# Designed miniproteins, single chains, part 22

Each design is a single chain, and the fold is of that chain. pLDDT is the mean over its residues in the fold that is shown.

## One batch from the design tools (miniprotein)

Design m736
Fold by ESMFold2-Fast:
Structure m736 (fold): chain A 80 residues (1-80)
Amino acid sequence: GARYEALKAVSDVRKAIRAVQEALARGEDPTPAIEALENAIKRAKYALEQAKLYGDTESAKEVEDAIKRGEEALAQARAA
């Protein structure tokens, strides 16, 4: 259901943020991790629209918060 997809999307974004942070910490090329995070955010935006369609405001908020954190991590990585 929409809640399981939302929780998966949140988890996927969090994992992608960690991958970007680890690549930067190691002085490695962050490009593959950045691309993975961009894809995770795109999937999370789809999960957000599904949560909204089903009226699941709790799941929608959790996914929206994860998208915001992911976009902040992308901005920081691109500025580095």
Scores: mean pLDDT 86

Design m737
Fold by ESMFold2-Fast:
Structure m737 (fold): chain A 81 residues (1-81)
Amino acid sequence: SSATLIEIMEELLAENRDSFSPRVLAVLEEVIAYLRANPDASIQEVMDYLARLVKERELSEADVAALLRFWSRVFARYQAA
């Protein structure tokens, strides 16, 4: 569910806030806002939104790598929940 996904994202952000650039934090907060506004959004729709934000915010390769590591951890916890 989107509620479970939001909870996992907020927990991981709290645990690792110092590891993220301000641009990565802004993108992740926009994704959380999208999930709150669109509770019925599929995982694919969330990923498409994230990909659009990466392009629009012109994230560096290092920031994209940080986002991919974050999403790997989010999905690992989501699948275990």
Scores: mean pLDDT 81

Design m738
Fold by ESMFold2-Fast:
Structure m738 (fold): chain A 104 residues (1-104)
Amino acid sequence: RIEVLREAAEILQEGADRINALIDAKAPVAEIEAEARRMLEELRRLAERHNDQRLLRLADALERSFKEALEYYRKGDYNKAKLLYDTAVGMALIALSVEILTLE
């Protein structure tokens, strides 16, 4: 279980770094959407491989937050979009870290 949660955290950290780099470069909306989708697909595949319903629910919550963040990016509010992506991923990382610490 701890190994699965650490792999999930790595997916989220790497994905957040890539999304932040794309936002800072003012990349096309489609590139940010594709990177967010890739992160969610990796997280869902990990969850399905391990029958982890909590991780699937986390991916669903992140997808909703990412859709909201993307709408701000489409409107040209890059700072708000970045803040919402970072907040969503940060909250997910905290949840994973709390679960890891509880298991150790």
Scores: mean pLDDT 84

Design m739
Fold by ESMFold2-Fast:
Structure m739 (fold): chain A 88 residues (1-88)
Amino acid sequence: SHMEIVKTQMLLIAASAEIFLAERLLEKKGPKERIEALVEGARETLELARERIEELRRAGADPEELEKLEERLRENEEELRRVEERLK
């Protein structure tokens, strides 16, 4: 349903917020443990979003809306990867 698309969008927004906070803390050389916790939280949220997108696809959701969700997921995964690389 459209509501399930909205809920999935909210998961992607939540992941973006966690990634943004992790990036801000990295720039300020904040506590590594807090940054790692945000990274792990974002990773878990993105995995939930991925599962929701697959459920929506199986339920016959609009292909255009699915493509938009998949693009946002990929963008968030790329940002998270950049943060993780900076932590190594």
Scores: mean pLDDT 88

Design m740
Fold by ESMFold2-Fast:
Structure m740 (fold): chain A 76 residues (1-76)
Amino acid sequence: MVEVKLSLEALRALREVLRTRDMRTEEGREALIRVLTEHGVPEHVAEWLAELVASMSEEAREALIRSLEGEIAAME
């Protein structure tokens, strides 16, 4: 698998998309893919990640958002 290191701006944008968009919709997945590709993630990896996030439980998505918030705080 490809390991991606994201900038502070990328992490903030990713957190915002996950909090404000429904990943089960086409629009939500496209927004996530756009954020990832804008920050250097290959399109096929971004598409795979969007499908993975769409299949996550509510608890898993909340845990992911908390993880992103922790990383953002550590970089600030």
Scores: mean pLDDT 75

Design m741
Fold by ESMFold2-Fast:
Structure m741 (fold): chain A 96 residues (1-96)
Amino acid sequence: SEVELEAEIDVAFATMILALLKLAQKRGKLTPEEVFRAAEIVKEMLKRAEELGASPQVLDELKEIAREVYRLGLEVAKQAGDEEMAKKFEELLKEI
């Protein structure tokens, strides 16, 4: 279906986003705010896929990528001493 194809494309984009964030972290150029912007994008992708009725398999893949983005954000926020951003990522992890 078109919904399934769009959701698979979003999985590919979310995977790329996570890879780019990890590369930026390795280079010491990643901020908590940048990870939070990425988390918002991935959260919106997941919400859209759920609302449009994507398969459980694709939803599970998007949820796992979202968890990895949120975990990375929590790590980056803690390393930066950003307690407010750390709380936001902890809340995102509880909701998924």
Scores: mean pLDDT 89

Design m742
Fold by ESMFold2-Fast:
Formats: sequence, C-alpha cells, structure tokens
Structure m742 (fold): chain A 71 residues (1-71)
Amino acid sequence: SMEEERREMERLAAEATRKYLAEGWSPDRAVEFAVFEAAVEYKKRTGKSPTVEMVQEARRAAERTAAELAA
C-alpha cells in the first residue's frame, strides 16, 4: 500500500543515514544523501516520484537518526 511504501522510505532514509555516518560522512551530508537514496528507491519500486511531504518525513527520520547516534 501507499502507507507501507511511505514507511519503507522513512526506514530506508534512517538506515542509509546510519550507513553513511559509519563510513565517516558528516551528519549534514549523511542526511542529504540518505534522503536522496530513499527517494531513488521509492521511484524504482513505485514508478512515481515521492511527494514533498514524503521527502520531508524521510528527512525528519534521517535527522532524528543522526541526532540519536551523536548522543
């Protein structure tokens, strides 16, 4: 469903953020590229671009993940 695909995009953004941080990326760059990667995967899976709202939700998930790992 669309809701499951939204939650998957948020999960992918958080997971990619952890990966990039583990590779030594700065938090800002890790978040930016994680959101981009999640959006690309969403488009591959659905054939549609994510909405601005979905991108903002994914960004919040990525930012929260980066903040939690910095604590």
Scores: mean pLDDT 86

Design m743
Fold by ESMFold2-Fast:
Structure m743 (fold): chain A 83 residues (1-83)
Amino acid sequence: MEKELLEKVRRLAEELGKGIDEAEDARRRGDEDRYAEAMSRIESIGKELDELVQEAAELSEEVAEEAFKIIAPVLERLREFEE
């Protein structure tokens, strides 16, 4: 269970990173529709990650810490990207 949860966290963190890359590319090209689509995907993935972190905390503090470590770098990228 905990291994599967952390694997989901890793997958979503990777997808969030791709969403940020897509949003940056769309903004650079002036593609407002693709930018809006990428930002919507970022928001959706962020909500799923929040839910997984809550599940991790219910399993143990150690699993929650591992989930936060996986998410932290991509959340920092998102924070730096946001206008």
Scores: mean pLDDT 81

Design m744
Fold by ESMFold2-Fast:
Structure m744 (fold): chain A 89 residues (1-89)
Amino acid sequence: MREELFRRLEELARKAMEAWEAGKYEEAAKLALEAAEVIREMGRAGAISEEEARRGIATALAFAAQALKKAGKEEEAEELLKKAREVAA
């Protein structure tokens, strides 16, 4: 399960970058949110520490927020940035 979670995270990160590069910012945000869920599962499964999981989730949420801001979805972006700060605290 551990290796499968890391592979899923790598795939989602790659797809998120591809979507961003293609100007598909809403899709990039969605993929980043899915990556945050994989990171949460990794922490819950003990594949990474709770601190590493919190940092990873905060980073993924911040990326999703930047993507939503690029898409003109300011309100949704601000909400995700707030969540990222709360997770990192």
Scores: mean pLDDT 86

Design m745
Fold by ESMFold2-Fast:
Structure m745 (fold): chain A 86 residues (1-86)
Amino acid sequence: SAARAAAIEAAVERTRARLEELAAILEAAGHTALAAELRALADRYLPRLRAALLAGDLEAAAAVDAELVAALKPLLEAAAEALKAA
């Protein structure tokens, strides 16, 4: 449905925007490599998650989400330490 597709697009865009906000803060603080890793992660996983959700493939969506969470966790921990040390 159009409503379902719109909700998926909005959710993916919100996730991208939050990661970009954090990346911009890190970049402004001089943590350019960590900012680039967050942007690369968004570019790698969000299109895959979007495609799976739009296809209604919940198993594929769950698998991509698990990969994203696993990749994101150490980057968020590193970001928290970097910003705390600044």
Scores: mean pLDDT 87

Design m746
Fold by ESMFold2-Fast:
Structure m746 (fold): chain A 75 residues (1-75)
Amino acid sequence: SREELKEYLRKEAEKRGLKFTDEAIETLVRAAGEDIEKLEAILEFLTPEPGRPSATVGKEEAETLAKLFGLKYQK
């Protein structure tokens, strides 16, 4: 379900040292829903290199990522 995908994305982000807002998680799951491979690709893209500054991924960043990765983004 979408709720299970949201929880999955939240946990994977935390494991990778990423901070996502709830709106960012909802945006990515809504756009990707059926394309888990692209969610994984986005997580890999965002996975920090050593020494990177801490940043929070919000809704706007999530919308941009969805477009960059060709997810079915609906406005």
Scores: mean pLDDT 72

Design m747
Fold by ESMFold2-Fast:
Structure m747 (fold): chain A 85 residues (1-85)
Amino acid sequence: AEELYREAMKKLSEALNLYAQGKYDEAIKKFEEAVKLFEKARELGHPRADVLIARAYDLLAKAYEKLGQTEKAEEFRKHAEAVRA
């Protein structure tokens, strides 16, 4: 759980750096990788995984908005809300 969580945090950090550089396509790929690792950490009972999954989905929504992909942005906002529910 903890090892997967740390790797997910590393991917999230890489994605945020790419997002800050305006490299939205590359940032999206790293955010998606982070979500997959956080989901595995959640399955193993990591207490912080849900918060970070929701955050990564919010960031995916913002990245898709920057690319003009409004429908994809709305999809990921809904995913974030579902994780918080």
Scores: mean pLDDT 84

Design m748
Fold by ESMFold2-Fast:
Formats: sequence, C-alpha cells, structure tokens
Structure m748 (fold): chain A 75 residues (1-75)
Amino acid sequence: VGPLADEIVAAAQKAVDARLAGNKEESERYIDRLAEAILAWHKAEGREMTPEEARRLAESIVNAVLNDRQAKAAA
C-alpha cells in the first residue's frame, strides 16, 4: 500500500468522522483532500481523470464509509 493510498483512506475516515460530529466545513475540507489524493493517485498510475470525476468518487467513498459505519452502529 503506497503513501497516496494511505492518504486516501485517512482523508475518507476524517471526512466521515467530521460528518458524524456535525462539522460540515471540516467534512468538506477532507472531501476536497480526498479528491486531490484520488486525482494524484490516478495520475501516478498513468490514468486520466478530471477533478470533477475525482470529486464524485470522493463523495461516493465517503457516503459508502458513512453508510457502513451507521449500519455497524445499529447492530
């Protein structure tokens, strides 16, 4: 696992933690960080990706992690 992959995971977790804490501004900051890390990772892998695509993927990842954590908390 490379440094960019670790950054992606950390940013996603922090964005979810901020959402659960009700800190919308902090969550948006980490989603932006996640999108930048995703874009950098795809470029490092030789893949084409737009900032808009990276932002959509970042939002999808955060929503998936949030849903998983909420489901586990309900169990």
Scores: mean pLDDT 78

Design m749
Fold by ESMFold2-Fast:
Structure m749 (fold): chain A 79 residues (1-79)
Amino acid sequence: LTPEQQAALREALGILVRAAEEVAALTDDEELIERLARELERAAEEVKAALEAGEDPAAVLERARRAAERAVEEARRAA
């Protein structure tokens, strides 16, 4: 990975980890927490693969933000 891709990966992973923590704080539904955690893990793998494939770091970061936003919103709807 280029330095720019490495920076984007670190930022994207931070966004997804923070979203997982927020999901766990918003709901006590263990099944929902586990499902959303798996979705965020999948998003992390997709982000890594996209950066390794040479995708634009800005586009990959936006994808990570959308995945995080969706997971948090779903947890809020369950609360």
Scores: mean pLDDT 83

Design m750
Fold by ESMFold2-Fast:
Structure m750 (fold): chain A 102 residues (1-102)
Amino acid sequence: MKTVYLAVDPDEPVELAVERGLAAAEKFKGHKLVIIASAPEEDLPRAREVAEQAGKALREKYPDIPVEVRVLTEDELGQLSPETLDNIAEANRAALEAMAAK
C-alpha cells in the first residue's frame, strides 16, 4: 500500500474539489490518500473547508481507503525543517507530473 498526495486549491468550488477527490480515489484504490491544502493565514478557513469536504466525500464513497486531511499555512511551511520542506516540494512536483500524464 502506497501513500498518494492530492493537492487542493482553496479557490476551487467545493463541488469540483470533491469530484476530483472521488476520481483520485477511484484511480488509487488500495492506497492511502492524503489531501493537502496550503493557503495564506487569511484564506486558511476556506482551504480547510474545501479539503475537509473532499475528505468527507472520499471517506463516504470509499470507506476502505484511509483518507487524511492536512491544512498548512505559509508560516507553518516556513517553520518546517529544510528536509521536510524538500520532501513536500518533491511530492508536489510528482503530483503535477502525474496530472500532466493524465
Scores: mean pLDDT 66

Design m751
Fold by ESMFold2-Fast:
Structure m751 (fold): chain A 79 residues (1-79)
Amino acid sequence: SDEELLEEAIKIANETGRKVRELEKKGASYEEIIKVLEEGIKKLEEIREKVKDPEVAAQIDTLIRILKHELKKYKEKAE
């Protein structure tokens, strides 16, 4: 169902954010952080493709936008 797809999308977004914070605390490279964000975005876009409800789609699009904004931030800081 679209509700289950939304729950999975929220889980992926939260896990992606958690991994990014963990990498930052460990002093990981921007390349490693970028890879995690790109993987999370890809998974969200795959879920978004399956969603039929426009309101659920809009919520997932918001999660994708948040991660893409974070990705841009790290890409601008990359060596």
Scores: mean pLDDT 88

Design m752
Fold by ESMFold2-Fast:
Structure m752 (fold): chain A 74 residues (1-74)
Amino acid sequence: VRATVRLSSGTTVTLIAKSKTLKAGERVGMIFPGSTSTVLVTVLEEVPELKPGVTIKLRMPDGSEAEATILKVE
């Protein structure tokens, strides 16, 4: 599954997940604008369904927490 999400920082990124349901502790991929590298981030709270308007809480590789709001699911 690919989704376009907006981070709490204001950056829009591509999120890559195995399914439309995310479990707490699951790792998902993020691709930042202008990058070909995938960054792995940890989902902090369960998301029953990935759809526009849903907010995902994430732990970034540096240990910081971020919120990502889903804009589009592809």
Scores: mean pLDDT 79

Design m753
Fold by ESMFold2-Fast:
Structure m753 (fold): chain A 69 residues (1-69)
Amino acid sequence: DEVVEAIRERILADERIPEEYKEFLAEQAARLARREITPQEFIEAAKAAGVPQEAIETVDRILSEAGQA
């Protein structure tokens, strides 16, 4: 969907997200936006992958903003 692609593009372009985690976080955020996983499952997967807290917070903000579009 167009909204999911917009979320993915924003995550891939965001400099606060380390390059090594961008693709992983973009995929997980797309799944969360499609209701394929819960917010709790997203957080657990990100932490298990070693994603920095600041990157997780950045993705949460992107998802929140996209939900208003």
Scores: mean pLDDT 80

Design m754
Fold by ESMFold2-Fast:
Structure m754 (fold): chain A 62 residues (1-62)
Amino acid sequence: MSPEEQVRQLGDDMVKLAKERKLSEEGQENVLRGFEDIARRQLSPEEAERLLREFKERLRQI
């Protein structure tokens, strides 16, 4: 699995967990910060920005 695929899979798992737990806005912020840190460390700036945008959009739909 490429780093991009790994980070995308992690994002999917985190969104699923947030939905199952019905996280508060504060809880969603914590999950977002964790994902942002991982994405920025593992991916190029462009890839990280794209996946972060997708993740934020999905997370806000909870």
Scores: mean pLDDT 80

Design m755
Fold by ESMFold2-Fast:
Structure m755 (fold): chain A 77 residues (1-77)
Amino acid sequence: MEEELKEILKKLADIYEKTAQEYRDKANSLQQRLAEMARRGELTDEERAQLTGEIADYVRKAIEFEKLAKELKELAE
């Protein structure tokens, strides 16, 4: 039973690490989009604020899931 629980915790930690990477990838994609829009002169102040806010939120989510994954791995040991 305890070993099965540790296996589940490790699997969940792996899922959270993948989720964190997905958020980092989303943040990177938005940063690239922001740079492209700025280069084309198509970026409004409102759009810049919105995209910057979304990037910050995705980075924050990535950090949160990375922390949870680490805590779960430590609990599994």
Scores: mean pLDDT 85

Design m756
Fold by ESMFold2-Fast:
Structure m756 (fold): chain A 99 residues (1-99)
Amino acid sequence: MITDEEIAEGIAEIARGVSLAVASRLKDPKAAKLEKELGDLKEQAILAESKGDKKETQELLDKIIKKEEELAKLLSDNPQQVANLQKDIEQAKKRKAEL
């Protein structure tokens, strides 16, 4: 991933690429993985709910809640993100209870 030593100076910051910029924004690569997994789980939960599979929907909602709680811990120094995650957790818990 490191280019020629002659790149040095001002170009090196840009050449380190999007991956480092994304990691810096999230503080933790684990948070990025959790966000991707949450997206996949939410899509699966919508599909299961549309099929009327209460058991699968409950299992998916439980996984979503657990991963959102983990993500909230990792992002604890970002109050707005934590507040959004807490809202999602509350909605998921309510939906699970109504099944």
Scores: mean pLDDT 68

Design m757
Fold by ESMFold2-Fast:
Structure m757 (fold): chain A 91 residues (1-91)
Amino acid sequence: ELEKELIYYKAMAAVYTRWALGTELPAELRAELDAFEAEHPEEVKKAEKELIEEFKRLASVVGPEAAHLQLGELGKEYEEKYEELKEKLEE
């Protein structure tokens, strides 16, 4: 279902964005992501697990600093995919 894919990509984008920005995460965006996690806690937990495994994989190849930057870029890709699917759902 398109709706399940939308939730999946939103969860991935949320987790990767929080991880990449850390303390630099804007308060408005933090509140938005916290609200999403409250509605979809299982999807967010699954996304966190996928993020940690991907970080371990990348860090073993390129080191933790470069892995952190690459995961930030992946977060942007997930956000783009979420917006693409959202537009299709709103048709």
Scores: mean pLDDT 77

Design m758
Fold by ESMFold2-Fast:
Structure m758 (fold): chain A 105 residues (1-105)
Amino acid sequence: MEAEREAARLRRIQEEAGVDEETARRLLAAGRGELSPEEALALVEEIVRRFGEDVEIPEPREVALHFRGNLLAMDLALRAERGAAPEQVRAEGRAAHARLQAELA
């Protein structure tokens, strides 16, 4: 189950962001809160250098919130695709997002 969930997350990140598997793994780690705010900022700067031309880079805390929020949204989408009730997914998403905002305040 864990290995299948990991593979699904990596595949979704590669499809949505158009990045390689190594970058997808780093984005997944950032989404899980495994990277410090400084490491998450460094990852954004690296992606901008490799794939972007000119982007305003936010504060490290805002970068952490963005990555964790994106992983949450992706996990909810994958759960819905596996047949979870839409109302349950929406309720869980609202509660988890509120908690994430409070944690990073």
Scores: mean pLDDT 69

Design m759
Fold by ESMFold2-Fast:
Structure m759 (fold): chain A 99 residues (1-99)
Amino acid sequence: EEEKKKKELLEKAIEVVELIIKYIEEEKLPFDEAVQKAFKELGLESEEQLEINDIITSKLVEILEEKGISADEALNMDRKELIELLKEVKKKLEEELKK
């Protein structure tokens, strides 16, 4: 069922974001490396990786637009700013999961 698949992808996206936050905060990994490590840790296939990346990126863009942050400014974010941004992404994903 399409609705069940959407829910499962949202739940996986939340887990991915939690792992990304952990790897950036505890292991001080760059965002890209934290994303790849999270996908590997959860054993996600390439198709699921693409779908989850699209979901996370969509929420990131939404938050950046709401805050008036440009793409150039986002690329120069420090780790603390990036972690706070990712926590807001997780919150938006959790709210979408409730629908």
Scores: mean pLDDT 80

Design m760
Fold by ESMFold2-Fast:
Structure m760 (fold): chain A 64 residues (1-64)
Amino acid sequence: ERPPLSEKELEIARFIGDVLYELGDAIDKALQALREGADPQKVAEELRKVSKELTEKIKEYEKK
């Protein structure tokens, strides 16, 4: 049995889950666009934007 997480560790786990959810949504949208014949370079640019947004969220969280 896995020992229970502290409240702080649980908050971190939830934050990671939220970041992973946003990343998964972005990947799903990118794959759908590619299947519909979108330009791979444009899809890559949109994914870079999402990556930057997630990086800024992580920085803000670490700043606390």
Scores: mean pLDDT 76

Design m761
Fold by ESMFold2-Fast:
Structure m761 (fold): chain A 94 residues (1-94)
Amino acid sequence: SMMKEVEEKIKKILEEMVKKAYNKQGGAEEYVEALAEIARLLGKEDLADFLLDAYRNGGGEEEAAKLEKEYGELLKEIQEKLDEVVEEFKKKLE
């Protein structure tokens, strides 16, 4: 199904981000870029553009409030997927 392919791509993006963080090659920028890539995969280009602009330039408090209302649940789902990837990565290091 289309949803399974998207979830698989999201998992791969998060796994690469976690690997980079573990090797001290990743930072806040790579995390924000991963979130933006996930947003684009989900067809949420406005969220992707906002995340990158807010990280690089700051500001946008009114726009941030509007996007949090619209995409707050999606961002929570992405954070839950990140937690799952981190736990799987920890188990592979055993």
Scores: mean pLDDT 70

Design m762
Fold by ESMFold2-Fast:
Structure m762 (fold): chain A 65 residues (1-65)
Amino acid sequence: MEEKRRRAEEIMERIRALPETVSVEFEDGKVRVKVRAETVEEYAAVAILAMELSFEGYEAEVELL
C-alpha cells in the first residue's frame, strides 16, 4: 500500500505549504494540523486537505489557534 502512503504524504506537504499552517505532526497514522487562519476561506483550505487525508484512511485533526 505504498501508493496510499505516498498520496497521504503529498497531501501533508500541500498542507505544510499553506501559509496558515503552523505545524503538521504525523504519529501512527494520525495527522494533527495546527493552523492560524484569519478568514473562513483560509481555514476551509486546510480543512479540505485534512478531509482528503481522512478519505485516504488517515485520522486527520485540525486545531485552530
Scores: mean pLDDT 76

Design m763
Fold by ESMFold2-Fast:
Structure m763 (fold): chain A 97 residues (1-97)
Amino acid sequence: MIDPEKTAFVVEGDLTPEVLAKIPSDTKILVVTGKVAPEVVERLPNLEYLITVKAPDPKVAAELINRGVKVESFNGDVEKALEKAKELADEIVFLPA
């Protein structure tokens, strides 16, 4: 059984609603290298960390921050985003977009 406190999911590309459907709803740590769909706010109610390679939409970011989610962007640096995920989680799961 996946421990959501210790597992980070990495979306290599755009986080679409279809990709979101593949991510467990109890996910706490999410990395997205592409665009972040607004549906992430409702689909992942337990999200604690969102790590992005591209800046998310300011409205989506504001809604997540208001819920207590820490949103960090690494401006195109995939390696730094993955290093941050490894600091927060023991297991990394890669999902193709």
Scores: mean pLDDT 81

Design m764
Fold by ESMFold2-Fast:
Structure m764 (fold): chain A 97 residues (1-97)
Amino acid sequence: SPEEIRKKLLEKGVSEEEADLIVALYNGDLKGFLRALKKLFEKYNFDPEVLRRLAEIARELGLDSVANYLETLADWVETDPELFKRDLELGLERYEK
């Protein structure tokens, strides 16, 4: 369940915002995912290593699809951080109305 996944993430020392990102991806909650991603971006100055660390933790919990997606996002952030930031801002505007 999402609640059980969240509990296991917090037990591994993952922050509330980091847990929100992984749980949103697991649930297919695009709005929640974008909100959590923005918070992590603001805290960590667009550091792709944060996403890679979270992918490793997701993989340890058997969330392979979530882990694969986070690794893909980390590669995208590393390749063109300015384009990624713009796409994230546009996505949030669409879902915040």
Scores: mean pLDDT 81

Design m765
Fold by ESMFold2-Fast:
Structure m765 (fold): chain A 95 residues (1-95)
Amino acid sequence: SMDEQLRAQLLGLLRRLVEEDPEAVNTLLQSMGLPAMSPEEILALLEGMIDSLSSEDLQKLVDRAQRLRSLGLSEREVGLSLLMYLLGLHQQRLA
């Protein structure tokens, strides 16, 4: 389905970010009160978060990515912005 394709694309973008810049990812996690994690642990967390996303939240992330790209942001900057949004949603669900 299109939903499955969008989830796979989002995961692919975030996986690349974790592989290419794990230090920036861990800095963001720590700034949000999360412990430092290995790349493998981060990827497992991201897979779980993406799988639990509503279609509405998934569409909001897609729309955000398109908007940021239209403003000339790099894929790294887009990925970090989307990760921050995902972590915010995850923290709201744990409360």
Scores: mean pLDDT 83

Design m766
Fold by ESMFold2-Fast:
Structure m766 (fold): chain A 98 residues (1-98)
Amino acid sequence: MQEELEKIGDILKPLEGNEELQKYIKENSPKFKELIANDTKENALEALDLLVDFYRFLLDLYLKETKDEELYKELKEVLDKIVAKAREELAEIFAKQE
């Protein structure tokens, strides 16, 4: 778990100051903030989907900048596993709240 989070951090470092990343954040962050402002199950799942799309965008941008296809593939698989687990845990939390 911690190792997977560190790998995601390593993607962000090469993209620090990237114009396409800054544009994506500016265009998408208002919707994300709106979703997390109201803690419904539907909003939490939609916010998770937006975060997943953001990380996929980061991975694609990382591949474009670095040309490291092997690391891109590895990080994409790690992201998919984290997302699947997060969705499962989120569903369990909301099931307990009825």
Scores: mean pLDDT 71

Design m767
Fold by ESMFold2-Fast:
Structure m767 (fold): chain A 92 residues (1-92)
Amino acid sequence: DDLDLLRPNPKLKELLQQSGWTRETLTRVEILSLFMKYVVDKKLVVGQPGKEGIIDFSGTILGEILGKDSISLSDIPELDELLLKQAEVVTP
């Protein structure tokens, strides 16, 4: 849920800090937004322009964090689930 606060693991926290993140917790939407900022800033999307994009992590810290070499932009549920596995839900 968008209101859940998440605490990122140390590797995910390092990646988020490269995107300007400085807090201890963040929402699912904030994790996805910062992830997409990192992907765009590092030019990790393959198959652009005008084609379905693949995000290639194989040469990045993101590949280590997610445990995968790539993901399709058309598979947002898999991306969301992989990102959530890198953070702990903080109960109020």
Scores: mean pLDDT 71

Design m768
Fold by ESMFold2-Fast:
Structure m768 (fold): chain A 86 residues (1-86)
Amino acid sequence: RRQEVTELVGKLVTAIRNGDSKAEEEALEELARAAGISLDVVRGIRDNVLMPLLQQVHMGLISEEQAVQQVSDHLVTHSELLQHLR
């Protein structure tokens, strides 16, 4: 589960770097399915968590691996909270 989410975040980052809108959308849909959350929530995490972290990678403040791990942890935590809430 955590490994699968981490690999899918890696695919999403690759799609973003390549400007591949189709691959980005496919990776977002796969992440939503794997995490058990809505596509809109995954898109929100992309915009509010992943994109700021990728900006930090570009500035040399963190590694790409650190960004991928932080986003993966955020998605897994959000998924676990939603599964336990109701």
Scores: mean pLDDT 77

Design m769
Fold by ESMFold2-Fast:
Structure m769 (fold): chain A 80 residues (1-80)
Amino acid sequence: PEKRLKKSPATAAGKAAASQCLEFGNGGAAVACERSGKASSNPLDAGLAAGKACEENGLSSDQAKECASLGIDAGKKAKK
């Protein structure tokens, strides 16, 4: 019935990335990741923005890429 915003795929992406950041032990990065995902318009942008926020808050690029990947996947699943 509704389009992309049925349960905010971008928000789902941000939350998934934040959960991964918490697994790495960085709560500050998790908050930043969730915020970045929420601000994005689609799951891919949300996941990429969340990954970048994780990296800027002290995670390595590899960890940030993992956060982004999980965010994108969660956002895509939220659309279905």
Scores: mean pLDDT 69

